# Designed miniproteins, single chains, part 109

Each design is a single chain, and the fold is of that chain. pLDDT is the mean over its residues in the fold that is shown.

## One batch from the design tools (miniprotein)

Design m3781
Fold by ESMFold2-Fast:
Structure m3781 (fold): chain A 89 residues (1-89)
Amino acid sequence: SLEEKLKQIQQELNDFMLQNRDDIDLQTQKVQELVDQGVNLPSVHAALGILEAAIDFQERLLARRPTAQLQADLDALRANAAALRRVLA
């Protein structure tokens, strides 16, 4: 369901932010604001927008700090974006 997908996106993004909080505080805060907005206005379009922003952020972070965990988080975000696009199509 949409609510389940939004919760999954929120959880995965929050987990990522917690894991990387000390290294990228300003970037983490920006992403967290987007996530909070998505929770307040839950829709497939809002969830996709947040997820795409999170993916871009994650790619930049992975380029600066390549770890298996960041790669796994990025892969999960991409999988969720693909799933939401399929539901929307």
Scores: mean pLDDT 63

Design m3782
Fold by ESMFold2-Fast:
Structure m3782 (fold): chain A 93 residues (1-93)
Amino acid sequence: SESVDRLIQEFVEGLKEGLSLEELLKRLDELPMPTPEARRTRGLLKQILVQTHKRYGELTVENVIEVIQERLEKTTDPFVKRVLQKLLEKLKS
């Protein structure tokens, strides 16, 4: 999905730029959500950001990767697994 891919791209770029939690959440909220898959992806990305910030106090690429890897090990949802795998690929590049 183009909207899912755009959400992932904005998330990765903002995180690599060192944007704050508030700036990242705002950027994700400003993107159009035309599909249930896009809305679900945005929700997942927001949960990852909030969890990382709560656990580590800082949104580094390394800290976000750790949270994503933990979620990947626990998820049984094929859609969530694909989104998380794509996030890891882009964050590690």
Scores: mean pLDDT 87

Design m3783
Fold by ESMFold2-Fast:
Structure m3783 (fold): chain A 73 residues (1-73)
Amino acid sequence: SVKKAIIQATPPFPYLVDLKKVLNLEEGKVYRITVRNSEGQVVTEEEVDLSVSKSVLFPIFSAGEYTIEAEEI
């Protein structure tokens, strides 16, 4: 299943998003992360491996609404 969160980014920048907390990601799993801006455009796609990383911080540098999705792979 896909996990999803909506983030309202506000100054000061960088606005740091703890992806593990906001998406409720499980330790030991690998996820594909997709970040979309308010226009629905993909601004970032990456894979995060929670078997090797205990936290995943994503920096946002401009104000606005972002949708973040995580899919287990």
Scores: mean pLDDT 81

Design m3784
Fold by ESMFold2-Fast:
Structure m3784 (fold): chain A 92 residues (1-92)
Amino acid sequence: SAAEERRREELEREALRFAEGWLLGLLRATPDFGEEDLEVVREAFRRLLEGAPLEEVLRELAERLGEEFARLFRLVVEAARKILELIEERKK
């Protein structure tokens, strides 16, 4: 239904915002990452929030920050989705 579609879009947006906050927080606490790296990550999340496909964003991240970072980025997004699902279940 349209209501279920909208709910899925809202949950995806929440997951992406959670993932951005978590990843940026971790990177700011890590001396090996500079502001330029954080800006690449912010741009990636902005593009996802604007509807860019995850696979396209990951390809660009791999080119700019390496394949291992793109893999970490994917894991963070997937973990954020799972954490939000757990939070929703705990509210029942």
Scores: mean pLDDT 83

Design m3785
Fold by ESMFold2-Fast:
Structure m3785 (fold): chain A 72 residues (1-72)
Amino acid sequence: MERAQQLMAQGEALLAEANPDKAELKRVIIELARLMPTLSKEQQLQVHQLILALMSRLSDEEVVEVFKEILS
């Protein structure tokens, strides 16, 4: 829970930036996705929404890289 809350706060901070660091976006998305199986169904929904918002700041190629990393 604590780690997920920390990562969610980092993700929200990145979304507030005009030019967020792409490496940080990718890392936060991957870490959130990896934590998702340990979370409640309600918290998983919140994390899912944040991941989608963070992915919107990445290029299509970067999004594909993130999915490959998560699915590995």
Scores: mean pLDDT 81

Design m3786
Fold by ESMFold2-Fast:
Structure m3786 (fold): chain A 59 residues (1-59)
Amino acid sequence: SMAHMKALLAKAQAKKDAVKKQLEKLTEEVGEYEAILKLGSKDPIATTLAYTELLREKK
């Protein structure tokens, strides 16, 4: 049973580490989207252009 509990702990730690790596990637993506949203508050035209450029990159 203790070996099984240690295996479960290892799985949970691996999931935590995977989430940390994913969080780093998502933080970069969030930064891009936040920059566009901040432009939207100050310059709706610049925001539209940034959004259009983002869509172009994904195509």
Scores: mean pLDDT 77

Design m3787
Fold by ESMFold2-Fast:
Structure m3787 (fold): chain A 92 residues (1-92)
Amino acid sequence: MKYSAEVFLESGELIAKSEETPDAKYILETVEEGLKKAREKGVNATVSVRATGSEEDMQRLAEELLEIAAKLGLRARVVISGDSILALFELK
């Protein structure tokens, strides 16, 4: 399985990116760091995760993204579409 992640500010600016990696933990750390930067700027963020895996693996990643949102005090909306997870993270 391979993963990659990109975090964008609401302006469309790319604020964090991971290279393709088999380690889901590094992807989640990349997302968390990008979301912290967006929060520091007082703006919403969009996250794109690409993963080659089973539906179960994609659901697990989506759940972990929701846990990061809860940890950071953000509201999240997560959509799984094929090999991609798209998530919007909003300030409360």
Scores: mean pLDDT 84

Design m3788
Fold by ESMFold2-Fast:
Order: C-alpha cells, then sequence, then structure tokens
Structure m3788 (fold): chain A 62 residues (1-62)
C-alpha cells in the first residue's frame, strides 16, 4: 500500500474544490487502475478531509 498526501487551499469555493478533487481522482484512476468503487471512496474521503483539515491522506493499491 502506497500513501499519498494531497494538500489543498480550503478557502477555495466549493465548485473549485470539487473540480480539483475530480482532477486528482482522474489522475489516480489512470495511474493506479482504481475501480469505480475505489474512486468514489477516495473522492468522499478527500472531499471531507480537505474541507476539515486542508489536506487528505490516501492509501492506494500497488
Amino acid sequence: VRQITIIFDPSMPEDDLDRQIRGIMDELKRRYGLTEEQVEEYYKHMRENLRKYGYAVLDVPE
């Protein structure tokens, strides 16, 4: 399991935050071959943690 830390500006508008998270998810999907279920789980995790903490930590498969 590889750990990735993503940092984001929490002062960004929600639409900009959502767009940035989608871009990150698309990149992770192409690099790690994530399933649709994994993409949804990471999206929810990232969205919640970036709003609360300004960063998110993800465990991705090999």
Scores: mean pLDDT 72

Design m3789
Fold by ESMFold2-Fast:
Structure m3789 (fold): chain A 91 residues (1-91)
Amino acid sequence: MEARRAEEREGMRAGAEEIARETGNPAVAEAAMAAYEEAVAAGLPDEEIVERMTRAALEAAGLDPELVLAAHRGDEEARAKLAPLAEKLLA
């Protein structure tokens, strides 16, 4: 289990670094990794670890995680609400 977690952590860090490079905001990567370490230390299941990481990254980016999750599930109203926020974040 520890070896699997070490490999998973390396993958997560690589992904976080890519996001930080693309967004120009290292705080997003830091928030995601901090949530990952806390969730792993708490012994949470993989699905809850991913959920906590996603929420932390979105909050650090200045986005509403509930809206982003709804948009990911195909909610067109949530996607419309995120478009102006994404423009502000990227500006």
Scores: mean pLDDT 68

Design m3790
Fold by ESMFold2-Fast:
Structure m3790 (fold): chain A 74 residues (1-74)
Amino acid sequence: MEEEERELLERVTRLALERAPSERVRKVIEYAAEHAAEDTSMEELMEATGASQSTVSEAHRVIGEAQREVAAEL
């Protein structure tokens, strides 16, 4: 991962974690960020974090919102 891609990922992850509605959503966000280069599937996220499908979907929504906000600053 290039430095610019890493910095962008860190900014998005930080914002997503600040906006996460629960500790379980935060755990999914952290795992997804750690494995960003591996394109982790919904099933893998559920298995790794113990989260439900709805919790993983919420984490994806929060990450997507953070991505839009970071993009708006660029």
Scores: mean pLDDT 77

Design m3791
Fold by ESMFold2-Fast:
Structure m3791 (fold): chain A 74 residues (1-74)
Amino acid sequence: SAAEEAALAEARAVIDAMAARLRAAKQGGSSDEELDALEDEGLRRLLTLMRGLSPAQQAEVLALLERRVKEVLA
């Protein structure tokens, strides 16, 4: 549905925004507490969005999250 497509697009945008903020924070010398807060906020929001998604869309979001995490940790 259009609502599911919109929720999927928002979940992708949240993941990309989280990855960008984490990369910038790590490069900027942010504290572990600041990094933990950014991760917790992003993950909480992502989990909320996941409730409206189909199992196939949930799998797609999780695959994107895994890819972005690997990129940030590289």
Scores: mean pLDDT 75

Design m3792
Fold by ESMFold2-Fast:
Structure m3792 (fold): chain A 85 residues (1-85)
Amino acid sequence: DEKKKLAQQALQLGDKGAQLLSKGDYKSAVDQLRQASRLAQQAGVDDAANQLQKAADLIEKGGGKATPEATKLMVKAAQLLHEYL
């Protein structure tokens, strides 16, 4: 179904954001996480969208210092997306 495809795409972009974050590419990580948040919202998984947006905001403001907190939010978002699928 269309919403499940959007949720799966959000999960894939979230994973890409996590990989970029681990490489220290904070700007690209933020871009991927914001795109993932929009797709999660379109899928109706608002809680996951909110977690991804908060993670992106933390990385944008704190860079590498925000990594532990942003990672926790990203893991929670991935769990919510998997539970929806």
Scores: mean pLDDT 88

Design m3793
Fold by ESMFold2-Fast:
Structure m3793 (fold): chain A 99 residues (1-99)
Amino acid sequence: MSPELQSEMTAGVLQVAAAVVKASSSRKKLSEEEARRLGKLMLELARQADKSERPRLAEAAALFAEALKENGLEKVAEEFVEELSKIDEEVAKAAREAL
């Protein structure tokens, strides 16, 4: 896949994922299994994102961590932030500040 196409797709998917997670937390409680699955998807996107996507990725990660906390999934949120810090500490910092 071309780097340009991959970056554009990553930004779009992260924005949609963040919106879906926020909508889900306001209407229906997220299951631990679903939260872990979404977390893994975001971690894979973080590994593939180029440096220009970091601001959008940081915003999406913060929104996801906040949604996990609001759903009582604080342990899942902490595990997500720890794994994210191994990929990008600046993005992980944004998610950690949301907790």
Scores: mean pLDDT 72

Design m3794
Fold by ESMFold2-Fast:
Structure m3794 (fold): chain A 81 residues (1-81)
Amino acid sequence: SDAAALAAFRAKLPDVMTGEEILELLKEFFNLNDVEFRITVRGLALLSGGKDEFPPSEETLGNIARYLGYRNDGNGKYVKP
């Protein structure tokens, strides 16, 4: 399932990272080309309750990070709970 795939991805992510680093690791982990990456990020944005935009805003990155199980530290970093 998509939830299981995202859980596996999350398990390999470091405890603290920026939204940009989350996106870089997403592209690398799933071996996405530029078209697939854009579609995947936009899809995650919509699933998280964010905007359909690319590149994502800080608000949308925060929504994606939360969907992946991360907490925003309030300083542009995302941390595992």
Scores: mean pLDDT 78

Design m3795
Fold by ESMFold2-Fast:
Structure m3795 (fold): chain A 57 residues (1-57)
Amino acid sequence: SSADRVEAALEAYEYGRKKGLPPSLMHKGSQIAIDAVKKGASAEEAAKIAKEYLDTF
C-alpha cells in the first residue's frame, strides 16, 4: 500500500540520518525500501532490507 511505502521509506531515511550517512545514501535507502514494498514486502521487511544495505557503510 502507499502507507507501507511511506512508512518503510521514512524509517530507512531516518536510520541513515542517525548513522551519519550522506543524503545520497539516505535517499538510496528510502528507494530500496519503496522498491521492496512494491515487490510485495511488508513495511517492516522493506525497512529491514534497506537497513541491511545501509549497514554496509
Scores: mean pLDDT 87

Design m3796
Fold by ESMFold2-Fast:
Structure m3796 (fold): chain A 55 residues (1-55)
Amino acid sequence: MEQTIVGKAPASFSAEQMRQLGELEAKELEADGHEVLSVEVDAEAHTITIRYRPA
């Protein structure tokens, strides 16, 4: 079953910094045995959305 994590980034973060943060969180999920399906950054809302499939 697909799962979704939504994280709030600091308002001072650029889109590039948010993408890097999302990549770090995706790497952590993969280390836990999950399959990361997508990482999406909403620069306007300062949110990072990660979709993954649990192990």
Scores: mean pLDDT 81

Design m3797
Fold by ESMFold2-Fast:
Structure m3797 (fold): chain A 86 residues (1-86)
Amino acid sequence: SLLEKLKGKSPEVKALIKYILTAKEIDSELLELLFEKYVKDDPELQVLFALALGINGHPSLLPLLEKFLSDENPAVVEAAREGLAL
């Protein structure tokens, strides 16, 4: 599960994924800043981030989800699609 993959990750990463999973309204500008700061240099975190965004499924996230659906990493693309299917 997504939560199982968060075991051993930093408190900041856990808080970010929890925020994405639970927020009804998401600040997409804040999410892009948090992606740049914590996620963009870690492919495993990119997969978890894409999955969490897909699970949330809020329309305001569509521009960011479209970036992940077009990502060069197939695991990121699959994670975004799986999240959207849930």
Scores: mean pLDDT 76

Design m3798
Fold by ESMFold2-Fast:
Structure m3798 (fold): chain A 71 residues (1-71)
Amino acid sequence: MSYEEQMQILDDSYKAVTEPLQQKVEDVLNDPSASQEEKDKIKKEAQEKIKQVEEAAKPIREKLEAAKAAQ
């Protein structure tokens, strides 16, 4: 598998997890019936999940970038 293919798979996986979370946050923030407590809770949960995904992806991304640069 090429470097480009591996980066694309990583990015696609990241988007598959983060896009639904971002959409859910936007939906609840734009919902006038949602309480401030619900908005804060959903935002916090989404931020925690996104951070965990970014931390898990970081060493893989750095390894792929280093491999490309070392060519």
Scores: mean pLDDT 79

Design m3799
Fold by ESMFold2-Fast:
Structure m3799 (fold): chain A 71 residues (1-71)
Amino acid sequence: MDLATVSLEIEIPEEKAEEAKKKVEEILKEYDAVSYAIKVEGSILKITIRAETEEKAEEAAEKIKEAIEKL
């Protein structure tokens, strides 16, 4: 089965990086991501999502962007 892969790089304030990472993990668990990787490098949050379908990967990515905007 071909997995859909989506990669995101989001700039955030350094002081909010850990809060952002926690929110991303919560979203990925809700959207049944098959696998994911999250890296925090100062003010840059790097996320890779693999999901069963492209639609699921895109939905997770959209929710992540929305959650980060609220920070």
Scores: mean pLDDT 77

Design m3800
Fold by ESMFold2-Fast:
Structure m3800 (fold): chain A 79 residues (1-79)
Amino acid sequence: MELPPEVQEALQLLHETGRRRIAEAGEVTPELRELGREFTERMQAARSPEEMLRVALETLRRLGASEETLERVEELLRR
């Protein structure tokens, strides 16, 4: 089953932010690997689109996402 559009948008923003962090570091750092592991585990445990959006938002904050990106996911979570 495909994820809801709101969750898909949040995951696209997360993927873009993650790719930028890896490119800036030149490699997947141990911190980025651990964050990815925690993200995957929490997403698998999520029982609703709202929980998935909260996991994505927290992960984006840990990645140092822009305020614009964080505000967009917070907007999706409020809907």
Scores: mean pLDDT 80

Design m3801
Fold by ESMFold2-Fast:
Structure m3801 (fold): chain A 116 residues (1-116)
Amino acid sequence: MKKEEALKVAQDFLDGVLRLAREILDDIRAGKPWSDEELDAIAKAVVQAFRDALRKTGLSDETVEKITEVVEKALNEIRELIRRANAGADPDEVLAQIEKILNKTLEEIKKILDES
């Protein structure tokens, strides 16, 4: 069903975001932080890929946009957390906050899909 496929796309995407966040935080811990320009470029690329993947599931344009807005908001919050880690915040505390944001984002996506 369209909703099951869309939920799988969202789950796979958010799992990928968590994996990338762990990699970035490990790089920060190793003294190799990602630049703001690199973080902006990857965020834009992954949002576009996600929007395209959701459209392929056959969801309405309205539903795709609602889900994409929730994801963009989450990625902006994650980017600010990564900036805090670059500024000396504990990467483990930052990772825990990122996991919390991603879990909340998935629940918001589930709600949008249930209401569509």
Scores: mean pLDDT 86

Design m3802
Fold by ESMFold2-Fast:
Structure m3802 (fold): chain A 105 residues (1-105)
Amino acid sequence: SQQLQQQTDLAISYLDLGISYANNGNSQLALQYVRQASQSTSQAIDLLPSASTDQALQSLNQLRDSFLRARDALSTQDTPDSQQAVRIIDSTLTSIDSAISTLQS
């Protein structure tokens, strides 16, 4: 659905901003954008029943790839904010993987 794609695109945009701030050494803003991305991802997951299985899997795979890139950028840092961001990413990836598993069953 268009709403699913909008929430997916929004989450990816937040993650791209989070990666940019992480790469510039601003772990506090990176954490803020990771939190926003996680919230948009939660909304995308809530919208999955309104989409086709193919569209739902495409959105979840796009989100998974983007969160993995954000994890790579933040996991090389040793700040408390970067560690908190990685914990949020790992929790969100678990939710994404659970949704993918449900759709493939």
Scores: mean pLDDT 90

Design m3803
Fold by ESMFold2-Fast:
Structure m3803 (fold): chain A 109 residues (1-109)
Amino acid sequence: MERLRFGMTVRGSLDPDAAGTLEVELEMEAEGEKAKRTMERIVEIFRRHAELVSEEEVEEGNVLRRRLVARITAPTMAEAYARLGEMMAEVAEVLAEAEREGVEVSALP
């Protein structure tokens, strides 16, 4: 079975001119080799563009779970959100490729 479940929570100021940090919590569950490779590609995107504050990996049988807390710091929240947007565009392409290769992509509950 090739399945990737994906959940993301974003926390930060909604004032575009405020200096600050976006905190992004990403949780993923992968079953199967293609899904696990997709998960690792997403983690690599976050490592390249954001500060990883925490990273947890647990394997339970055939399921690989990863939980990341990433921090995006910028002079303005508008710039932080723009950076998140660039990262999410890369993630969306990775997920689209995974779906084309037969990985079932769904939201975490």
Scores: mean pLDDT 85

Design m3804
Fold by ESMFold2-Fast:
Structure m3804 (fold): chain A 91 residues (1-91)
Amino acid sequence: MQQKVDEYLNKAEEEYKKVKELSERAIQATEDDVEAARQYFKEAVKELEEISKAYKEISRLGTPEQAEKAGKLYDEAVDEVTRAARALLAR
């Protein structure tokens, strides 16, 4: 059980790094390649959905502390995607 929760947490952390990278690339691309920016944004949203799935499993199987940690990763990922969305909307 604990090993599986640790695997979900590790996966969520890796997916958060991808969300942050893709959101940053989307923001950078909004100035010169809006289609690339939209593609990076779509990929960031897909990674966010995977974090959401991991968070649900951690909340079901893990400790309250593990669930809180996963929830913070999800909230931070939402913030990153929101920043990218705002940059795209400003076009």
Scores: mean pLDDT 84

Design m3805
Fold by ESMFold2-Fast:
Structure m3805 (fold): chain A 67 residues (1-67)
Amino acid sequence: SMKEEILERLREEMLALGLPEDAADNVVNGLDHRIAEENLSEEEARELAESVLRQVRLHLEARRAAA
């Protein structure tokens, strides 16, 4: 489904940023559950995934700068 493609792409992007596999899987599973429970549209799911990816990127950049 399109929602599955959105989650798969998000997982790949998070791994490419250096997020560990267990953390990436936890994020994807949490979003998959939220999308299903809140009955989010494809557009809402995509926007949520993009928002999460931005937050992950900022978090990792902040951690690297602090190290």
Scores: mean pLDDT 84

Design m3806
Fold by ESMFold2-Fast:
Structure m3806 (fold): chain A 90 residues (1-90)
Amino acid sequence: SAEREAAVARMLAVAAEIAKEDPEIGELLREAIRHAALAAEALEAGDEETARRHLELAAEHYTAAAKLLNKKEGVLTDEEIEERTREGLA
């Protein structure tokens, strides 16, 4: 649906912002979003096997992105992002 396409576009925009700081993480998130969208399409078509496969791939790419982020800097909270921003202003 148009609403789903808009939601996917918003998620891809967030991944693109992350890619500005870490292109590898951004690419993994983009692939995760792509597979999640394909899974939703397969579910609408009644193809549960194809949907399951794409959900597995989405989870794998998302997990890879999370592990890569943890290896490089760790997971940043909103509070940690705010603190880093304050350092740039000082």
Scores: mean pLDDT 75

Design m3807
Fold by ESMFold2-Fast:
Structure m3807 (fold): chain A 87 residues (1-87)
Amino acid sequence: MSVEELAEELVEAVADPSTSKEEVREIAERLKEKLLTLSEEEVQKIFKKLREKYLERIPEELLHSERARVADEALAEVALEKMEQLE
């Protein structure tokens, strides 16, 4: 599965109330694993697309759900590892 496909799957999992936080964590960890193998430039492009899709597809009331928090935690670890290099 491509990194773009995993990002799409993560957004849909967070948007779907029937998806468990454990399932979101599994998808987020797989995405994190792939993102950590990419270049800083590629990670930035994926984060930009992920943010755009998140704003389009995730209802405002779900942005603070436990599922969203689990996804945000995994992505924050990638940002810390890759984007801290920009400063």
Scores: mean pLDDT 74

Design m3808
Fold by ESMFold2-Fast:
Structure m3808 (fold): chain A 57 residues (1-57)
Amino acid sequence: MTLAEKVLEAVRASRGRFSPEAQAELDRIEAEYKAGKLTDEEFVERVSEVLRREQAA
């Protein structure tokens, strides 16, 4: 399992802990990654940014 796959699994498991806005942004990021618009590294970076904003609130 790649780091991106582990991050995806963790996000899905923790989904209910995020705001509706963060969930929508994470859904968009996942869709772009699955469409091949983001690399594994870019996907992890964008997810981490969303999680940092949620944890800082």
Scores: mean pLDDT 77

Design m3809
Fold by ESMFold2-Fast:
Structure m3809 (fold): chain A 63 residues (1-63)
Amino acid sequence: DVAALEARLRATLDRILAAPTIAEREVHHPELNRAAAGLLATHSPEEVGLLVDRLVAELRAER
């Protein structure tokens, strides 16, 4: 389910952006990588990269 993977990716990115230290950010990398790998089953690496860029921009604009 692409929508569920996108929602998980967004939630994981939000946790990474909220983390004050590198060590705390790194805790979320396995979840980030798993969500991205799931999206790569139906999307190109370029499409996944553009999605990540969009989600990061949206999350930063909300802060």
Scores: mean pLDDT 79

Design m3810
Fold by ESMFold2-Fast:
Structure m3810 (fold): chain A 100 residues (1-100)
Amino acid sequence: SMEEIKELLRKLKELIDELLKAIKNKDYEKAKELLNEMEGILAEIKKLVEENPELEKLKKLVNEMIQLLNEIRGAFESKDYEKAIELLEELKKLIEEMIK
């Protein structure tokens, strides 16, 4: 349902804010754990959108979020934390568009 997806998106946004703080504090262990939690939530959102025809309009935005999260992971693996922050802010903007 849209309400279930909006709740998951709100949780994802909260994790992004925590991840940005962890990066600022150079707590990369916590950042890695938060990134794993974000991947889990996004996988749930993807499954809900795929199972519900009424949510097909969100498919494009969800695919964009998945692509950004993959790029964020790549930036973390390469220790490019400035790029990770930029991509996280872009992901946050997409989430805000979906929860309007």
Scores: mean pLDDT 86

Design m3811
Fold by ESMFold2-Fast:
Structure m3811 (fold): chain A 102 residues (1-102)
Amino acid sequence: GAVFKAIAQSFIDGLESLVPILGDWGQQVLDEAKELSKDLSPKNIGRIHRLQREAIERASTVNEKLREAINLTNRSRDYYNNGNYVQAIELSNEAGKLIDSI
């Protein structure tokens, strides 16, 4: 009884933390998980687990893009500090495109 509710709530809490990163898709996944949690059948538990896995996989891809954008931004700053403004602008624009693709 109580253990299954705790597991489902933990999955939902994990999904809620990913919504700001995943946007409207993340909210849809969260809403589906909350609806499924109203009936903790083995089928619904399996579906919640699959939704969590999909959300983690997508968030991992987002985290890779964010890490790359940070690296490009740091390199842009270094070029700017060295007076290489053209390269600084190009790297900053590349970082912006990665963020916009999230």
Scores: mean pLDDT 76

Design m3812
Fold by ESMFold2-Fast:
Structure m3812 (fold): chain A 64 residues (1-64)
Amino acid sequence: EEEKEREERLANYTVAANILEVARDFYRDMLAKATPEQQPVLEKEIADSEAGLAGARANAERLA
């Protein structure tokens, strides 16, 4: 029972990490094409996505 709940939570954190990784990569692609005026906003979005990704991965590691 506990193993099933742990597996489900691990799966959820893995999905969250994948979504955040896609978002990070999307913003990185935009940054590569951005003007100097756009760069600060995109850099913040990348940093926020990376922080979220690190959190999701840390939670997954805690459950493993």
Scores: mean pLDDT 80

Design m3813
Fold by ESMFold2-Fast:
Structure m3813 (fold): chain A 67 residues (1-67)
Amino acid sequence: GISERALEVTVKNLISSKSPPFIYDVIRLFEKRFPNDPLVWRAIGELYKYLEMEEKAKKYYEKADEL
């Protein structure tokens, strides 16, 4: 897994990049490499929310909250 701190910094940097294609590539990477990590699910949710994919963002937040 990735540490919570590293995920928070990564999400902030990705959003600051203002590059949806780059953000989407990182989401794919996280989904592929860390499919069962609740911290990663929350990070993916934040990235989908930035991309205005609200339904996907909500699903990942709900999964992370439930464990």
Scores: mean pLDDT 77

Design m3814
Fold by ESMFold2-Fast:
Structure m3814 (fold): chain A 91 residues (1-91)
Amino acid sequence: DLEKKKKEIEELLEKAKEGDPEAGKKLTDMIVELDDEGLTELANKLGIEVIKHLRGWSDEEVEFLEEALKNKDGKTVLKLLEGHSIKEIEE
């Protein structure tokens, strides 16, 4: 259920934004547990639009998140959600 996943992502992002490390971990665990099809759907549609809205991310940051989700890179996803820049994550 994509609508249920959207609500879970919204709640976890808001809590992680407020500094809740458990919410950040839960979001990362949830994303890593998705299969390739689920990750692609999340990245290309429902999850990315929600994340972009909540974080005010640039198109470059959204693209970087989509790539991290495709690669099941939960560490990169978590760093982006915590507000780290692409430069800080890569270098």
Scores: mean pLDDT 61

Design m3815
Fold by ESMFold2-Fast:
Structure m3815 (fold): chain A 119 residues (1-119)
Amino acid sequence: ARVRGRVVYDAATGAVDVQLEPLAADDAVRFDQEEKAAGPGDTVTTGELRAEGFEPAENRVVEVEIDGRTVLAGVAMAVRREGDRLLYVVGTAAETMEEAMAATAAAVGLAIERARAEV
């Protein structure tokens, strides 16, 4: 399962807008420098985000606890600045939608922290 999170931070107002979006397998976010061959569960959105002016920000592993078990999920992050606004896109991939949603929520928190540090 895959989820995309979008975060808009407005430095002038301090406002934060967050949107979470379940994705089809081929729509998941990835920020590798090389193009990946498409395959089952591969991600194919990096080129689209670069065309929209987003740049890779960070790739990391986040640890989330779901129903008493620890899950490790990979997350990719991209950033774009528009005047007083910082826009982050976060993508996650996990075995289940519940795991992907939990990992995306954790990664969104990190994006908000980064946005506030840029001000």
Scores: mean pLDDT 65

